Designed miniproteins, single chains, continued (5). Designs and how they scored, part 9

Each design is a single chain, and the fold is of that chain. pLDDT is the mean over its residues in the fold that is shown.

## One batch from the design tools (miniprotein)

Design m16284
Fold by ESMFold2-Fast:
Structure m16284 (fold): chain A 96 residues (1-96)
Amino acid sequence: DPEQLAEDAKNAASFLEETQKENARRFTLAVAKRFGLTEEQLKNMSPEEIREFLEKFKAYLEEQGLSPEAIELYLENLKRGLILIQGSEEKVRKAL
């Protein structure tokens, strides 16, 4: 049934998008907790504080012996979660 298949595909795409956003948010909160930061602190971070947080996390990943490719993947996930928590990309963009 083409109509049912189209509806199922639309519902699956929506679920995947919601799941990806939730995963990015949860990942960022877990990283923040490791560095002693709360969700409220993440929401109110300045661009300078965001930059320091990203650099500190990068240094941690390098110390753990992760490849450059893996480090880039984890940093992108952290940036996505920060954007979601902040409700805007503006401060994250200024931090880069």
Scores: mean pLDDT 82

Design m16285
Fold by ESMFold2-Fast:
Structure m16285 (fold): chain A 77 residues (1-77)
Amino acid sequence: EKEAEKLLAELEAALKELREALKAEDLEKAEEALEKIREAYKELKEKYPNNKELLLEAEIILGFADTWVGFLKHILE
């Protein structure tokens, strides 16, 4: 559980980086933050497949991050 909490904290830190990148309209940094979120989610799913509450929380974060980066890409087209 403690290691899972650390991985979730890493997801939250990456989400903060994403929010800063979106505010700056920095697509490269936004994509980098999204990649960090995806990697942390993959590790959580692999190590804690039965922790449904943690995985749901991580999935929500990933979903928002993917949506926000998608919107930024669309705007910059």
Scores: mean pLDDT 81

Design m16286
Fold by ESMFold2-Fast:
Structure m16286 (fold): chain A 86 residues (1-86)
Amino acid sequence: SEKALKAAVEVARKYAEENIEELTELYKKALEGDKEADEKLREKVREILDKARDAAEKEGANRDDLIESIGAASDVVGKILNEALK
């Protein structure tokens, strides 16, 4: 569903942007080989993706909609983090 996809992407963007300073610091440390920072980054990203899933489910997402919506949400978080490193 387009509505579910949009809701997931908007929630992922919002929470990634609200946490951008912490996520960027963790991402930089993870790229330098800090395993603890990598684990914390993965946990924070998972929390954002869980919120995105909840948003998609509220829009009536079925299983296929959820897979697509979470994929798009994950892509948005990755793009925001990569842009923050520039």
Scores: mean pLDDT 86

Design m16287
Fold by ESMFold2-Fast:
Structure m16287 (fold): chain A 66 residues (1-66)
Amino acid sequence: MAQEYVDKALQALDEKNSEEAIENVRKAAELAGAPQSLVDAILKAIRDGKYAEAKVLVQTLRDKYV
């Protein structure tokens, strides 16, 4: 389920594990049918070290598409 990958992505963001967060965000977005623009925004926030912003965007992905 997409929710399992959202939960793993949020945990990885708490641990500042960028690689794990990116992998789980991509899987969650694919399963949920989330728009690429949202995925790109999340990935940019993670790459920029903006983990709090990335968490808000992942929660948006969850709330709108999961």
Scores: mean pLDDT 85

Design m16288
Fold by ESMFold2-Fast:
Structure m16288 (fold): chain A 77 residues (1-77)
Amino acid sequence: SIADLAREAALAQGLDEATAEAIAAEIAQHNGLLSPADQEALARKFGLSVETIRRIKERLLELETEEGIRLIEEGVG
């Protein structure tokens, strides 16, 4: 799910598990689509830099792309 991939992306930035789950839930509510305003609001809410949120979004996109390729290669896509 987007929430699971977003949690993995957040953990990759060195966030603790509880913070990663909370951020993943917020990102999932946006279907993984975060505008610059959403990124600033999320950074403010969790006391993180906008740069950290941007890195989470970039990693999430990488993970979504990898999962999509895997599903196609396995004949599920």
Scores: mean pLDDT 77

Design m16289
Fold by ESMFold2-Fast:
Structure m16289 (fold): chain A 63 residues (1-63)
Amino acid sequence: NAAHQAAMDDATAESQRLGPALAPVAKEATEEAKRIPDGQARADYIGSRVAEELARVRAELAA
């Protein structure tokens, strides 16, 4: 199915771009989050930073 193949190709390209892009952001966000005393706020901060980079990479791939 051509639609399925296109979706798989897009998912593969996204995965290949996401790994190298998200790894340094996740590392930096985790280090920055060490200064946040609340565990939930720390998790939310890391999640928001990763989500921002994910949105950026997806926008780049869609352009």
Scores: mean pLDDT 75

Design m16290
Fold by ESMFold2-Fast:
Structure m16290 (fold): chain A 76 residues (1-76)
Amino acid sequence: SLREAVRRSIRLARLVLDGDFDGALAMLEEVRTLTPEQREALRARLAALHAEVQASARELLERELARAEEELRAEE
């Protein structure tokens, strides 16, 4: 469902924001199998994105994710 897709996207974004790259990769593997090479390449990319977000926008993104999570729960 669209609701489940949105929920997964929010959870994936929160895992990345928290630096839980293994959790984020595990969620991606629920919808497709990753090779070890793909997993390591994605881990490196997530770490780079996390560093950029920490430098520029973490607090704003945390606030927006919390709002999106609350709205999703209210719509259930």
Scores: mean pLDDT 76

Design m16291
Fold by ESMFold2-Fast:
Structure m16291 (fold): chain A 117 residues (1-117)
Amino acid sequence: MEEEVRRLRAEAAAHTRRASELYQKNPDDPEAKREAYRHLVDGLVAQARADALEGRVTKVKITVRNSEGEVVAEGEFDVTDPEQAEKLRRLVEEAIDRLVAEGKEPEIDYRFEGSLS
C-alpha cells in the first residue's frame, strides 16, 4: 500500500509538471491548453486515489472560473470511480473550450471532501 501511494503521488506530480510545460510552451494554442487541463485532471485522480488508499477522501469538488472570478462550471465527483472521473474530465474540457472561445483565461479550484473514518 505505501509503495502504491508513493507511485500515485509521483504520477500526480508528473501530470502537474506536464500540464505546466504544455501551457508555458504554447500559451496561445487551445489544443495545448486542453491537453494541459487533461493532465491536471489525471493528476487530481491519482492524488485522490492515493488519499483514498490512506483512508482520507474519495470525493473532489471542482470549480472552474473565468479571469473575472465568475463560476462557469462546478461539480462534485468520486474520482476513484472511472465513470465519475470521465465526467470530471468532460466538465473541465467543456469549460475550457467555452473560455478559450471567449478569449478568457480559466482558473481551476480543487477541493477534496469526505472521509472514510
Scores: mean pLDDT 73

Design m16292
Fold by ESMFold2-Fast:
Structure m16292 (fold): chain A 94 residues (1-94)
Amino acid sequence: KEKEELLKILDEGIAELSELGNRSTNFDDIVLATLGIIGLSIAKNALEKGRVSVEEAKEDTIKLLETLLKQARDLNLSPEFIETLEKFIEKVKE
């Protein structure tokens, strides 16, 4: 149940970042969205294959998203991008 719930959250995050990247004309937004998609996809694949526990996948995903959020703030990326990352971090923490 927890594994399936986290996999769904990761899929939703990948979809949201993909939409954000496709809408953006800013190179930094596109790059950070792409890096987020790659990182979340790696976490999803590792979790699906049982290479990491649900707890490890959550912790690693939170660290990735917090790193992306810091870079987004430092680069003054779109408020929509920052808000999306903040909401996704809170969703993963549940």
Scores: mean pLDDT 82

Design m16293
Fold by ESMFold2-Fast:
Parts: structure tokens; sequence; C-alpha cells
Structure m16293 (fold): chain A 88 residues (1-88)
């Protein structure tokens, strides 16, 4: 769990620097913070839900032309879901 929270904090840093779409940047940061809160509460169902929301936001970034950072976010969220399902 601590390692996943660390990965989420790194993702927030990358998003703040690399995402140019202000609305998507704000939504991704808010969703990642909600994911961190769910992980800290050991609420696996909420954490998986927020990680799936990140995948949807990553698809929106790709549609907006930010393909590289969108793929990075999608891959990170998918890895988090996989790790959470393994803990289950």
Amino acid sequence: IAALISQCNQLITIVKVCVTNAALKSSIVATTNALIAALSANNLAAAISKANSLISLAKSLIAAGETAVGNLISNAATAIIKALNAIN
C-alpha cells in the first residue's frame, strides 16, 4: 500500500508538469488524491474505482492529443488495479 501511495504521488508530480489541458489536469490530480485517500483507508473497492476513473481520464487526454502522458497514466492506473486485485 505505501508503495502504491508513493507511485500516486509521483503521478501527481508528472501530471502537474506534463498535462497541458487544465481541466483534465485538475480532474486527474483530484482523482489521484481520492485514490491515495482510498488506499490510506484500506478501501480496496474505492481504490479500484478511482484507478478505473484515472484510465477514463487518460483516454480523454489521448483524445485531446496528449498521447504520451495519457498512456503513462493509463499504464500506471492499470498496474495499480492489478496490484490491488492481487492483495484481495
Scores: mean pLDDT 79

Design m16294
Fold by ESMFold2-Fast:
Structure m16294 (fold): chain A 89 residues (1-89)
Amino acid sequence: SAEERRERILDFLLANPTRQFTAREISEALNLSRTTTLRLLSTLEKEGLVGKDEQGRYSADPVRFPLPKVLERLVEEGVEALREAVEKV
């Protein structure tokens, strides 16, 4: 499905968080058509899940997520880390 292909693109970018990729590189890596890749990347960019630079390259950029979502994830990670620390005493 289109949602499964979207997830594959997001997972690919998240696996390479320090790298930026053109739509062509992503389509070739995941064996998707360029048209499908561009459409899915446009959707992910509108959702704030991926960023696009001035050269048209894409990356998964958690810094571009809405601040409330970033804070929610950081709080969840902090609570889990504190819980593990208490359980190991």
Scores: mean pLDDT 71

Design m16295
Fold by ESMFold2-Fast:
Structure m16295 (fold): chain A 86 residues (1-86)
Amino acid sequence: LMEEAIELGEKAAKLLAEGPKSAPEAEEYLDRANELLSKLSPVEKGYAKTHMMLAFQEGAEEASKIDEEFAKAELDRFTRRLLSVE
């Protein structure tokens, strides 16, 4: 479960890195990751959130090379949605 949540979060981050064209698909993977994340223990949630946040930062850095404004807005959105779980 924790590993699956992280894998889905990493997939969302890779799609985020592709920029605006992949934004809807990235959000779908984030929704799936957050669904699994909600089922984890508090300790596992903390661990998974940390790994997902790192992946989101890396994805946003790549997206910023395509569209800086999009990258900044989506990193904030993804981080906020992730942190709202629990």
Scores: mean pLDDT 82

Design m16296
Fold by ESMFold2-Fast:
Structure m16296 (fold): chain A 75 residues (1-75)
Amino acid sequence: EDSAVPDEERSGMTSTKSHLGYLDSGYDEERVTKTGLMKTMRGSMNQPVTWQYLSKVGGDTNGRDGYRFTYLLTR
């Protein structure tokens, strides 16, 4: 699932995006968020991003936790 809805609306030219990923359950929420973004957007984005929140979505069949990452694109 992917969305561009702002979690907390901000004035100006910012947009919010979300991405689903599966990460190690040993990660901290903030750490998991940053790691997921860097892995997902490696070589794909040339714009600063700021994380807003991380939601746990569920786990895969291999015992990893599924997370929904929401990040803010700032201009």
Scores: mean pLDDT 41

Design m16297
Fold by ESMFold2-Fast:
Structure m16297 (fold): chain A 73 residues (1-73)
Amino acid sequence: SSEEEKELLARLVAVLESLFGKKVTPTQVMKWSKEEIQERLAKLEASITDEGHRKALERIRRRIEETIKKSLG
């Protein structure tokens, strides 16, 4: 659902922000619009220049997706 997608994106933003020293919770990010979350996520991902780190991010994304689905099922 759109809400599940927004929660996934919010969790990804919170994880990436923590790598740059910014303490943001997924709950705080969920207060933003989906468009704002997507725009912020794109900027954070653009800061990752190593292809190995990009592959690691995709694994993290998949684990978060599985966690959300398990919590709802």
Scores: mean pLDDT 75

Design m16298
Fold by ESMFold2-Fast:
Structure m16298 (fold): chain A 109 residues (1-109)
Amino acid sequence: PRTEQERLKKKMQKLADLESEREILSKEPTLDKILKEVGVESLSEEERKELIEKIENVYGIVEALTEKFGLSEKEALEIANKVLRGKEIRSKEEARELDKEEEELKKKL
């Protein structure tokens, strides 16, 4: 391989690593915002890891709020809408459809 192709590959790998770190960091602030809204100051390391995985999509946030924190669907949707500041969701079914639309859009790109 030419020296320029090796430099380009190393630069692309570093960008991929930075994007992975940025994704992890974006999940952490989202979790902290959720915890403030529900009035929880601290979780165990295991509970934090489980919630970080669940809050990857809109449905996961609503499900975590209802099942883990015992909130009503309405309260969970209000918190999810505040945290995400995106398309307003009105039900768990609408959250699932929104996540499905996101996946279909990614497939078209």
Scores: mean pLDDT 66

Design m16299
Fold by ESMFold2-Fast:
Structure m16299 (fold): chain A 89 residues (1-89)
Amino acid sequence: TVHEAHGTGVTADGVTINIKMRWVDAGARRAAIRAIQKVIGKMLKDTKVGTEVEAESRVDGHLGTAKGVVSQKDGKLVINVEGVGRPLP
């Protein structure tokens, strides 16, 4: 069974962050979250329109992958991040 979650937040600096995440078990969920956190951390250090960042995390025999893209809407920066967690072979 694949689980899915979507979330939206705004940073103190007014950057909108949209997150989409998929996982199969609790370990995969933790790995996906860590990969998403790595992407967001990198993007917030140097937020430019058109920037793409990918990250991986390995946690408890699970692989998390995430990709983020910076865009702009109504003069404000938007970060869209997709993350996936799965067991390692």
Scores: mean pLDDT 85

Design m16300
Fold by ESMFold2-Fast:
Structure m16300 (fold): chain A 87 residues (1-87)
Amino acid sequence: AERELLAGLAELLRAALAGDRERAAALAEELAERAAEVEREENPELSEEELEEIRRETLARLLALADRALADPAEAAARLAATEALL
């Protein structure tokens, strides 16, 4: 699960580095949904409202990351290398 989330993050960073804003945004949405699914499985006590909040907060952070990566390719490349090192 965590490795799959890291792989998805690497794909998002690659899309941003390629200048593909649309793909980066789509990958952010998919990653946020997957992160909420992982949280549902690991913490079955969480309410649907709490899971939706986790999804929304994760999406907001991933979209902000994509925007920063598009604006600063050098920082994005360093973050991609660090993410790939964890895979």
Scores: mean pLDDT 82

Design m16301
Fold by ESMFold2-Fast:
Structure m16301 (fold): chain A 88 residues (1-88)
Amino acid sequence: SLDELVAQEEKLFEALKEDLQAFAENLGKDKEKAEEALDKILEKIESLPDISTEVKLLFLEYLVRAAEKAGEPELAERARRFAERLRE
């Protein structure tokens, strides 16, 4: 249901909030810090229980697009490869 998906998105966002902020603040400014933040985000996405693959993939798509827009193709590729792994 939509309510269930929204609840999962909120749970995932809350768990990722600090690292998402660090990623966004350093993207296109400090590649090393952006990469460190991305690694923490990917680790948390992998480890969080009770979040559907669909919700995880939506967050990964956001990360890919953010990295591409900032001119960071290596970071976009890392997020994309992680998404491929989650799809099987």
Scores: mean pLDDT 84

Design m16302
Fold by ESMFold2-Fast:
Structure m16302 (fold): chain A 96 residues (1-96)
Amino acid sequence: SPETIQTMQKVVSLIDQAVRALRAQDVDALESIRNQLKELGKKEKDPRLKKIIDNNVNLLNQAIQALRNGDMRALNRHRTFLGATGGLLELEIYLL
């Protein structure tokens, strides 16, 4: 639906912002982005997109925890995964 496509575009934008915030080690920005994704997930009716949003919220929670704990190895892993997920979701929107 057009609404689902708009939500996918917002999710992609938020994931891009999250990757930048992770590189900057900006915990406040990451928490803000996570909360925005949570709100999109609550409103989304498509179960597949809801699952993608929920998975990204979980990844951001793990990245925030790793950053607070100074675990740079875990942080680099989460950053790479978020970037890959955003790229795949962008490709899917483009192919719709």
Scores: mean pLDDT 81

Design m16303
Fold by ESMFold2-Fast:
Structure m16303 (fold): chain A 77 residues (1-77)
Amino acid sequence: ALVTGTVTVTINGKSATGVGSGATGRQGLEKGAAEALAKLAPEVSEEELKAAAEKVQAAIAAAAEDATSLTVTTEVK
């Protein structure tokens, strides 16, 4: 059975949602995060994207193994 994870990332008011599936909630969140960040890459600066990616990685590492939803907001000026 696969677990679907949904990740919403907001960078300076620009939002994208990614969805991924894996054997665990964390694996689903990792795939969802990659999709959300890829959707935002053309819309934001390299610095904003890097800061968001670091926060997303930290949030996934802190999430419970069975977590299926994550929201990360970053404000870089």
Scores: mean pLDDT 80

Design m16304
Fold by ESMFold2-Fast:
Order: C-alpha cells, then structure tokens, then sequence
Structure m16304 (fold): chain A 86 residues (1-86)
C-alpha cells in the first residue's frame, strides 16, 4: 500500500537523520549533553513507535509517527548545530 511504503521511507529518513544527530552529539559541550540526550531519546522513541505501528498494520498511525520522527530529528539537528556554532 502507498501508506506502508511512505511510512517505510520516512522511518528510513528519520533513522538517517538520527545518525547525523548522533555524530553532532559527539561534539556538543558538556553543559548541553543532558538536553542533547533528551532530544535523541525523543527521536528514537518516535522511530520505535512508527515501526511498531507498521508491524501491527496500522499504516496511518505509522505514517504520523514517522512524520513526527523526521520533524523532531531535523529540529534536534538544528539545535545541535546551533550549540556547536556558539
């Protein structure tokens, strides 16, 4: 189905963005580590939620969770980059 395929693609995009965020995390200053961990855990949780919905055949909820995972991952990358530019 198109919803299943779209959800799969967005989960894969979120996972790629999470790997980018993890690389940026290695360089964050000590005072930002706790907040950075929170951002990464949020993205991980959303990816896991999307994959669980996908396994259950709930493609509409999988798509929504995957879309949120991509958005949260992009926001995490933006915040991490801002902290590295400080």
Amino acid sequence: SMLEEEAQKLIEEAERLLEEAKELFKQVPSEKVAEAIGLLLRVIGLIEQARQYLKQGNYEEALKAAQEAVREAREAIEKLRKWLAE
Scores: mean pLDDT 90

Design m16305
Fold by ESMFold2-Fast:
Formats: structure tokens, C-alpha cells, sequence
Structure m16305 (fold): chain A 87 residues (1-87)
């Protein structure tokens, strides 16, 4: 199992992981805009890892919240990916 899933299944831990995912998306977008493809890729990978961990923890606590987070984060990941492909 992924290392991030070893965190205790608490709402606080799930929220912290989700916020880390959002932070890495923002860093990926900034790096891509600067033509820093390698840094943008690393941040995008980290964002996906944190999102998967947050969704997995929320699925154990509040399944509806897990679905909502996937719906909200999908467009942000797509924006970062599109910018990375143009960098």
C-alpha cells in the first residue's frame, strides 16, 4: 500500500493531504509557466499522490466528500497538465 495511506484515518489528516495536493498543483502551474518542465512534472506527481491519499482517507470517513474532492480537483489537474504540455 502507498506510504501516505499509513496516516491515521482522521478528517484533519485527510484535509491536510488535500491542501498539500492543492499547493503542489499551484507550484506545478507556476513551474510550467516558467518553462521548468522537470519541476512542474515533480509537483504534478506529488499533487496526484496527495490527492489519492486524501480521497482514500475521506472514503473511509465520508464517501460523499471523497467524490466531491475528485470532482473539484480534476479540472485543476487538467489545467496544470495542459500548461506542462505547452512548456
Amino acid sequence: MSGLLSLPATEENAEKLYKESERHIELAIEAAKQGQVGLATIHLMNANDYLNAAVSLYASIDFDKAVKLLDEMGPKIQEATDLLLKA
Scores: mean pLDDT 79

Design m16306
Fold by ESMFold2-Fast:
Structure m16306 (fold): chain A 71 residues (1-71)
Amino acid sequence: SELTRRIVEVMESRLDELTAQLKAAGASDVSVDPETGEIVATLAPDATSEQVQAAAELILEAQRQAREEAE
């Protein structure tokens, strides 16, 4: 709970930059789940596997960095 809250705070502080990166990778909408700190990104229905992979890698790296900062 406390760790999750810290992760959310870190993710929110980085959200503008991450949103720009994800939109450049083909995402239409980007948000943070306030209960988990997870990034939710919406891709086009016809998004390629390469676009999905690029978005997933950006999200995983951002979440990894947020977790390190929260600890």
Scores: mean pLDDT 75

Design m16307
Fold by ESMFold2-Fast:
Structure m16307 (fold): chain A 73 residues (1-73)
Amino acid sequence: MKEELEKILIEELGLPKEIAEEVADYMVENNSEIDLSKKEAAQMAAKAMLNPGKGEEEMRRKREEIARRRAEA
């Protein structure tokens, strides 16, 4: 699941492995209702998240959310 999504992010969108891994985790957590093992669904979600302006902000927001949850837990 996450590995397949990471592969799509690297191969279709040209992301570095570290970024693809983090984005894949974010997308899985925020798109749990989407079967990300399906290539077309994963590509559509990835393109939405990685829109130049929105993708950067979404990753920033997710980093903050993870940090907050770690402090809360």
Scores: mean pLDDT 62

Design m16308
Fold by ESMFold2-Fast:
Structure m16308 (fold): chain A 93 residues (1-93)
Amino acid sequence: MEEAVKAFREAKEYAEKAIQAARDGNPDLAVEYARKAMELAARGFPVAPELASEAIDYAAKAIQAARDGNYDEMVKYFEEAKKLAERAAEAAS
């Protein structure tokens, strides 16, 4: 349980870094941080599967938006992934 809480908190921190990188005009770095957030959310999956799955899905949508050049949608999806990671950390605690 404590490992899942830590994983979701770290996923939230990487989502925040992805949002900041996106706002700084660095979508490649934002995608790198998003992939780290997805890996961390996946580690918490056994404890909060639905919230982890939704967070991973929004991070994947953000990566796709970045590939499509839709940087506003990328930021919105990263913000949703961050909120879901935060909720997952709370649910796991």
Scores: mean pLDDT 83

Design m16309
Fold by ESMFold2-Fast:
Structure m16309 (fold): chain A 85 residues (1-85)
Amino acid sequence: QLATAAALLAAESYAAATATLEALAATLSPATATQVSNALNLIQAQIAAGNTDAAALLLAALAASLAGDTLSAAKLLLQAAALKA
C-alpha cells in the first residue's frame, strides 16, 4: 500500500492516493491511524483553500513518513510550509 500510495502521488492522483492511505491507516495502531487521519484532514483543508500544490507536497510527505523516509518527508514538509507562507 505505501508503494502504491507513493506511485499515485507521483501521478498526482490525489483521490486515489488518499483512499490508499486511508485503507492503510485502518491496519495501523490507533495512535498512527489518528496521526494519518489528522494529516489527511489538513490536506483536505489545503485543497479547499485552493492550495493544491501544498496538498500534493503534504500527501507526498505523509507517504514518505509512513515508508520510514524521514529525510524526504522533512524536505516535502518544508516545501509545503514555504508555499503556505
Scores: mean pLDDT 66

Design m16310
Fold by ESMFold2-Fast:
Structure m16310 (fold): chain A 98 residues (1-98)
Amino acid sequence: SMKEEILKRAKEIVEEIVKSREDLTEEEKKIMLEEAYKAIEENVDKEPEEQEELAKEYLEKYYEYKLAGDREKAVKYEGKAIGYAAVAQLKEEELKKK
């Protein structure tokens, strides 16, 4: 139940972020959203600290690929980063509710 709510809310957060990105093509938005969903679903059971570390690592890769002009890889890593960050934030909120 709580896991299902985190998954749903994380996906909603990511959808809103991606839809707000006017600098991306519709194809790039789709790639970013797919990678974010995978990151959310595959890693929802990880601790928030691990999720934040992964988000930081993937964000660094995003900047590397962006500087290299590899837009597709940049979008994929940004998607992973925002997916991990969304789950980490929601799990931290759950822990603080204690």
Scores: mean pLDDT 81

Design m16311
Fold by ESMFold2-Fast:
Structure m16311 (fold): chain A 73 residues (1-73)
Amino acid sequence: SETQQRAQQVQQLHQQGQEAYKQGDYKSAAQYYEQGLSLSPDSRTFWLNLSKAYEKLGKYDEAKKYRQKAEQA
């Protein structure tokens, strides 16, 4: 189903984001997490991971925004 395909894409984007983050590629990690969030808008996991990636990029306002979203979930 479309829902199952979307769930698989979300899982793949999460894995790609984690791999990029572990390699120190925080910009690519943020891009993968943003793509995942576009498919799963209420994902606490993507909000937390985006917050961490933006923190590493020195984008503190963006990091705070996503951290606050995750705390509400």
Scores: mean pLDDT 86

Design m16312
Fold by ESMFold2-Fast:
Structure m16312 (fold): chain A 91 residues (1-91)
Amino acid sequence: KLEKAIEYLEKALEAARQGNTDEARSYALKAIKYLNEAGPELTPEAVKYTIQAEFQVLVALTALDMGDRETAIEALEGAIENVKKALEINK
């Protein structure tokens, strides 16, 4: 599930970089779905990073709605890093 979340966050990031706001929003929402589905399988340490990633995705969604592409890109990059950290720790 975390690997799917990373996949969709990377797709959201690419869409945001290209100015495809609707696609970026759609992919970011899919990433949240996979993060939530992963929750029951996570260690407490991994949960800390996935919570940070979820906050960053919410920031990205808000920035996309406001037309702030730079903030959305930064937030999506941070979310990807946190989910990758969660995946590494959860092993």
Scores: mean pLDDT 83

Design m16313
Fold by ESMFold2-Fast:
Structure m16313 (fold): chain A 90 residues (1-90)
Amino acid sequence: GPPVVVEVEADIPLPLTKEEAEKYANQLRKDVEAAARSVPGVLEVKVEAWAEGNTVHLKATVVADSPEAARRAREAIARTVGNHVRKALE
């Protein structure tokens, strides 16, 4: 069938300085991209992450070969974001 497109957005307010938020955004982008690319059936991944003040924004777009691969990619992204948020709040 035709490829399935998945879009994930998150806005993460963090008790960080602007400089720390920028570093966090860059690491989050890399980890989310790696997690999504590791899913079998994922064809393309584009991840953008940036900081505005103390809020980190994420936009991830994944092209998958099936609805199953799309669901797995969404799950991998959500898990990676959740792990980053949990670690930042420790």
Scores: mean pLDDT 87

Design m16314
Fold by ESMFold2-Fast:
Structure m16314 (fold): chain A 96 residues (1-96)
Amino acid sequence: MREEKAREFLEAFKQGHAAARAGAPDAVLEELAERIKRLIVEDPEAAVEALKMLVEERAKAKGAPEEEVEAALAKAEGIVEEAKKALLAEEEAAKK
């Protein structure tokens, strides 16, 4: 899918993770989450690919155990699933 969208999603996700680790205020974390949701809505396939790339890069750089990689992938899939459900519900409501 679109490389540009995948990179944008990857950057937003990394920024969100870094902010969470730094103990950023809830308002900042919520804004970052909304940005990630918008990217997933724009191109959900690119979002999934970006998250998989992020997980693989981190695993390779840190030598992370397979269990951590699998947990991160499951979390990434959960985020995409939640965003897809929200998008589908919004489209149904808007069409009504």
Scores: mean pLDDT 68

Design m16315
Fold by ESMFold2-Fast:
Structure m16315 (fold): chain A 85 residues (1-85)
Amino acid sequence: LSEEQLREADIAMVEMAAIVAANYAEPGEVIELTFNVTLSEEEKAALEARLTGRRSRIHPDRTVASVTVENLEEPGKTRVTITVG
């Protein structure tokens, strides 16, 4: 695998983990996930856009109300915060 393909796999892993967590969340719950990855501003914005408004597979009447992706003070770590509505 190329370095680029491994990078894409890391981003896909973060996205899938967030989707799974959101599917099991209660309405109004805030979920925090921390990953050992550093995302660029473009990658953070794209991930937030892709996750916001997604419907839960478990609760079809529930959607992801908001998502924030931030780089932590600890090098190489990113936090994804999801609010389910």
Scores: mean pLDDT 78

Design m16316
Fold by ESMFold2-Fast:
Structure m16316 (fold): chain A 61 residues (1-61)
Amino acid sequence: SQLEARNLAGQYLAENGGNPKKLAEAQKLVRKLKERDFSQVDIAAALREMGVPLDTIQQAL
């Protein structure tokens, strides 16, 4: 779910740091969420809620 993806992403950033608005960091975060079987739709929505630009999300997916 989008909410679960957002919560996991937030936890990951709290523990590991990083700025998801940077493409390389967004790509790392997307990879971790895909490893947890989140859909691309839920991942994209979670990143958008976190303020990541749409172009960065599209490139990171």
Scores: mean pLDDT 82

Design m16317
Fold by ESMFold2-Fast:
Structure m16317 (fold): chain A 58 residues (1-58)
Amino acid sequence: EREGLPFGAFGLEGQKAGIKKAAEHYNMKLSVSERDGLEVFELTSADGVTLTTETRKE
């Protein structure tokens, strides 16, 4: 583990953790679904703004 500089895979894991932390901190709803090996993240704020982000699996 940790065999050098982090690349795409480590970046994705860090981004996923960051999204969850941000959702908790700002009291946003987080919905996660999967489509064709992609993870789809849907964040909904108290103001009703929905942000959608998709990431691919390794």
Scores: mean pLDDT 62

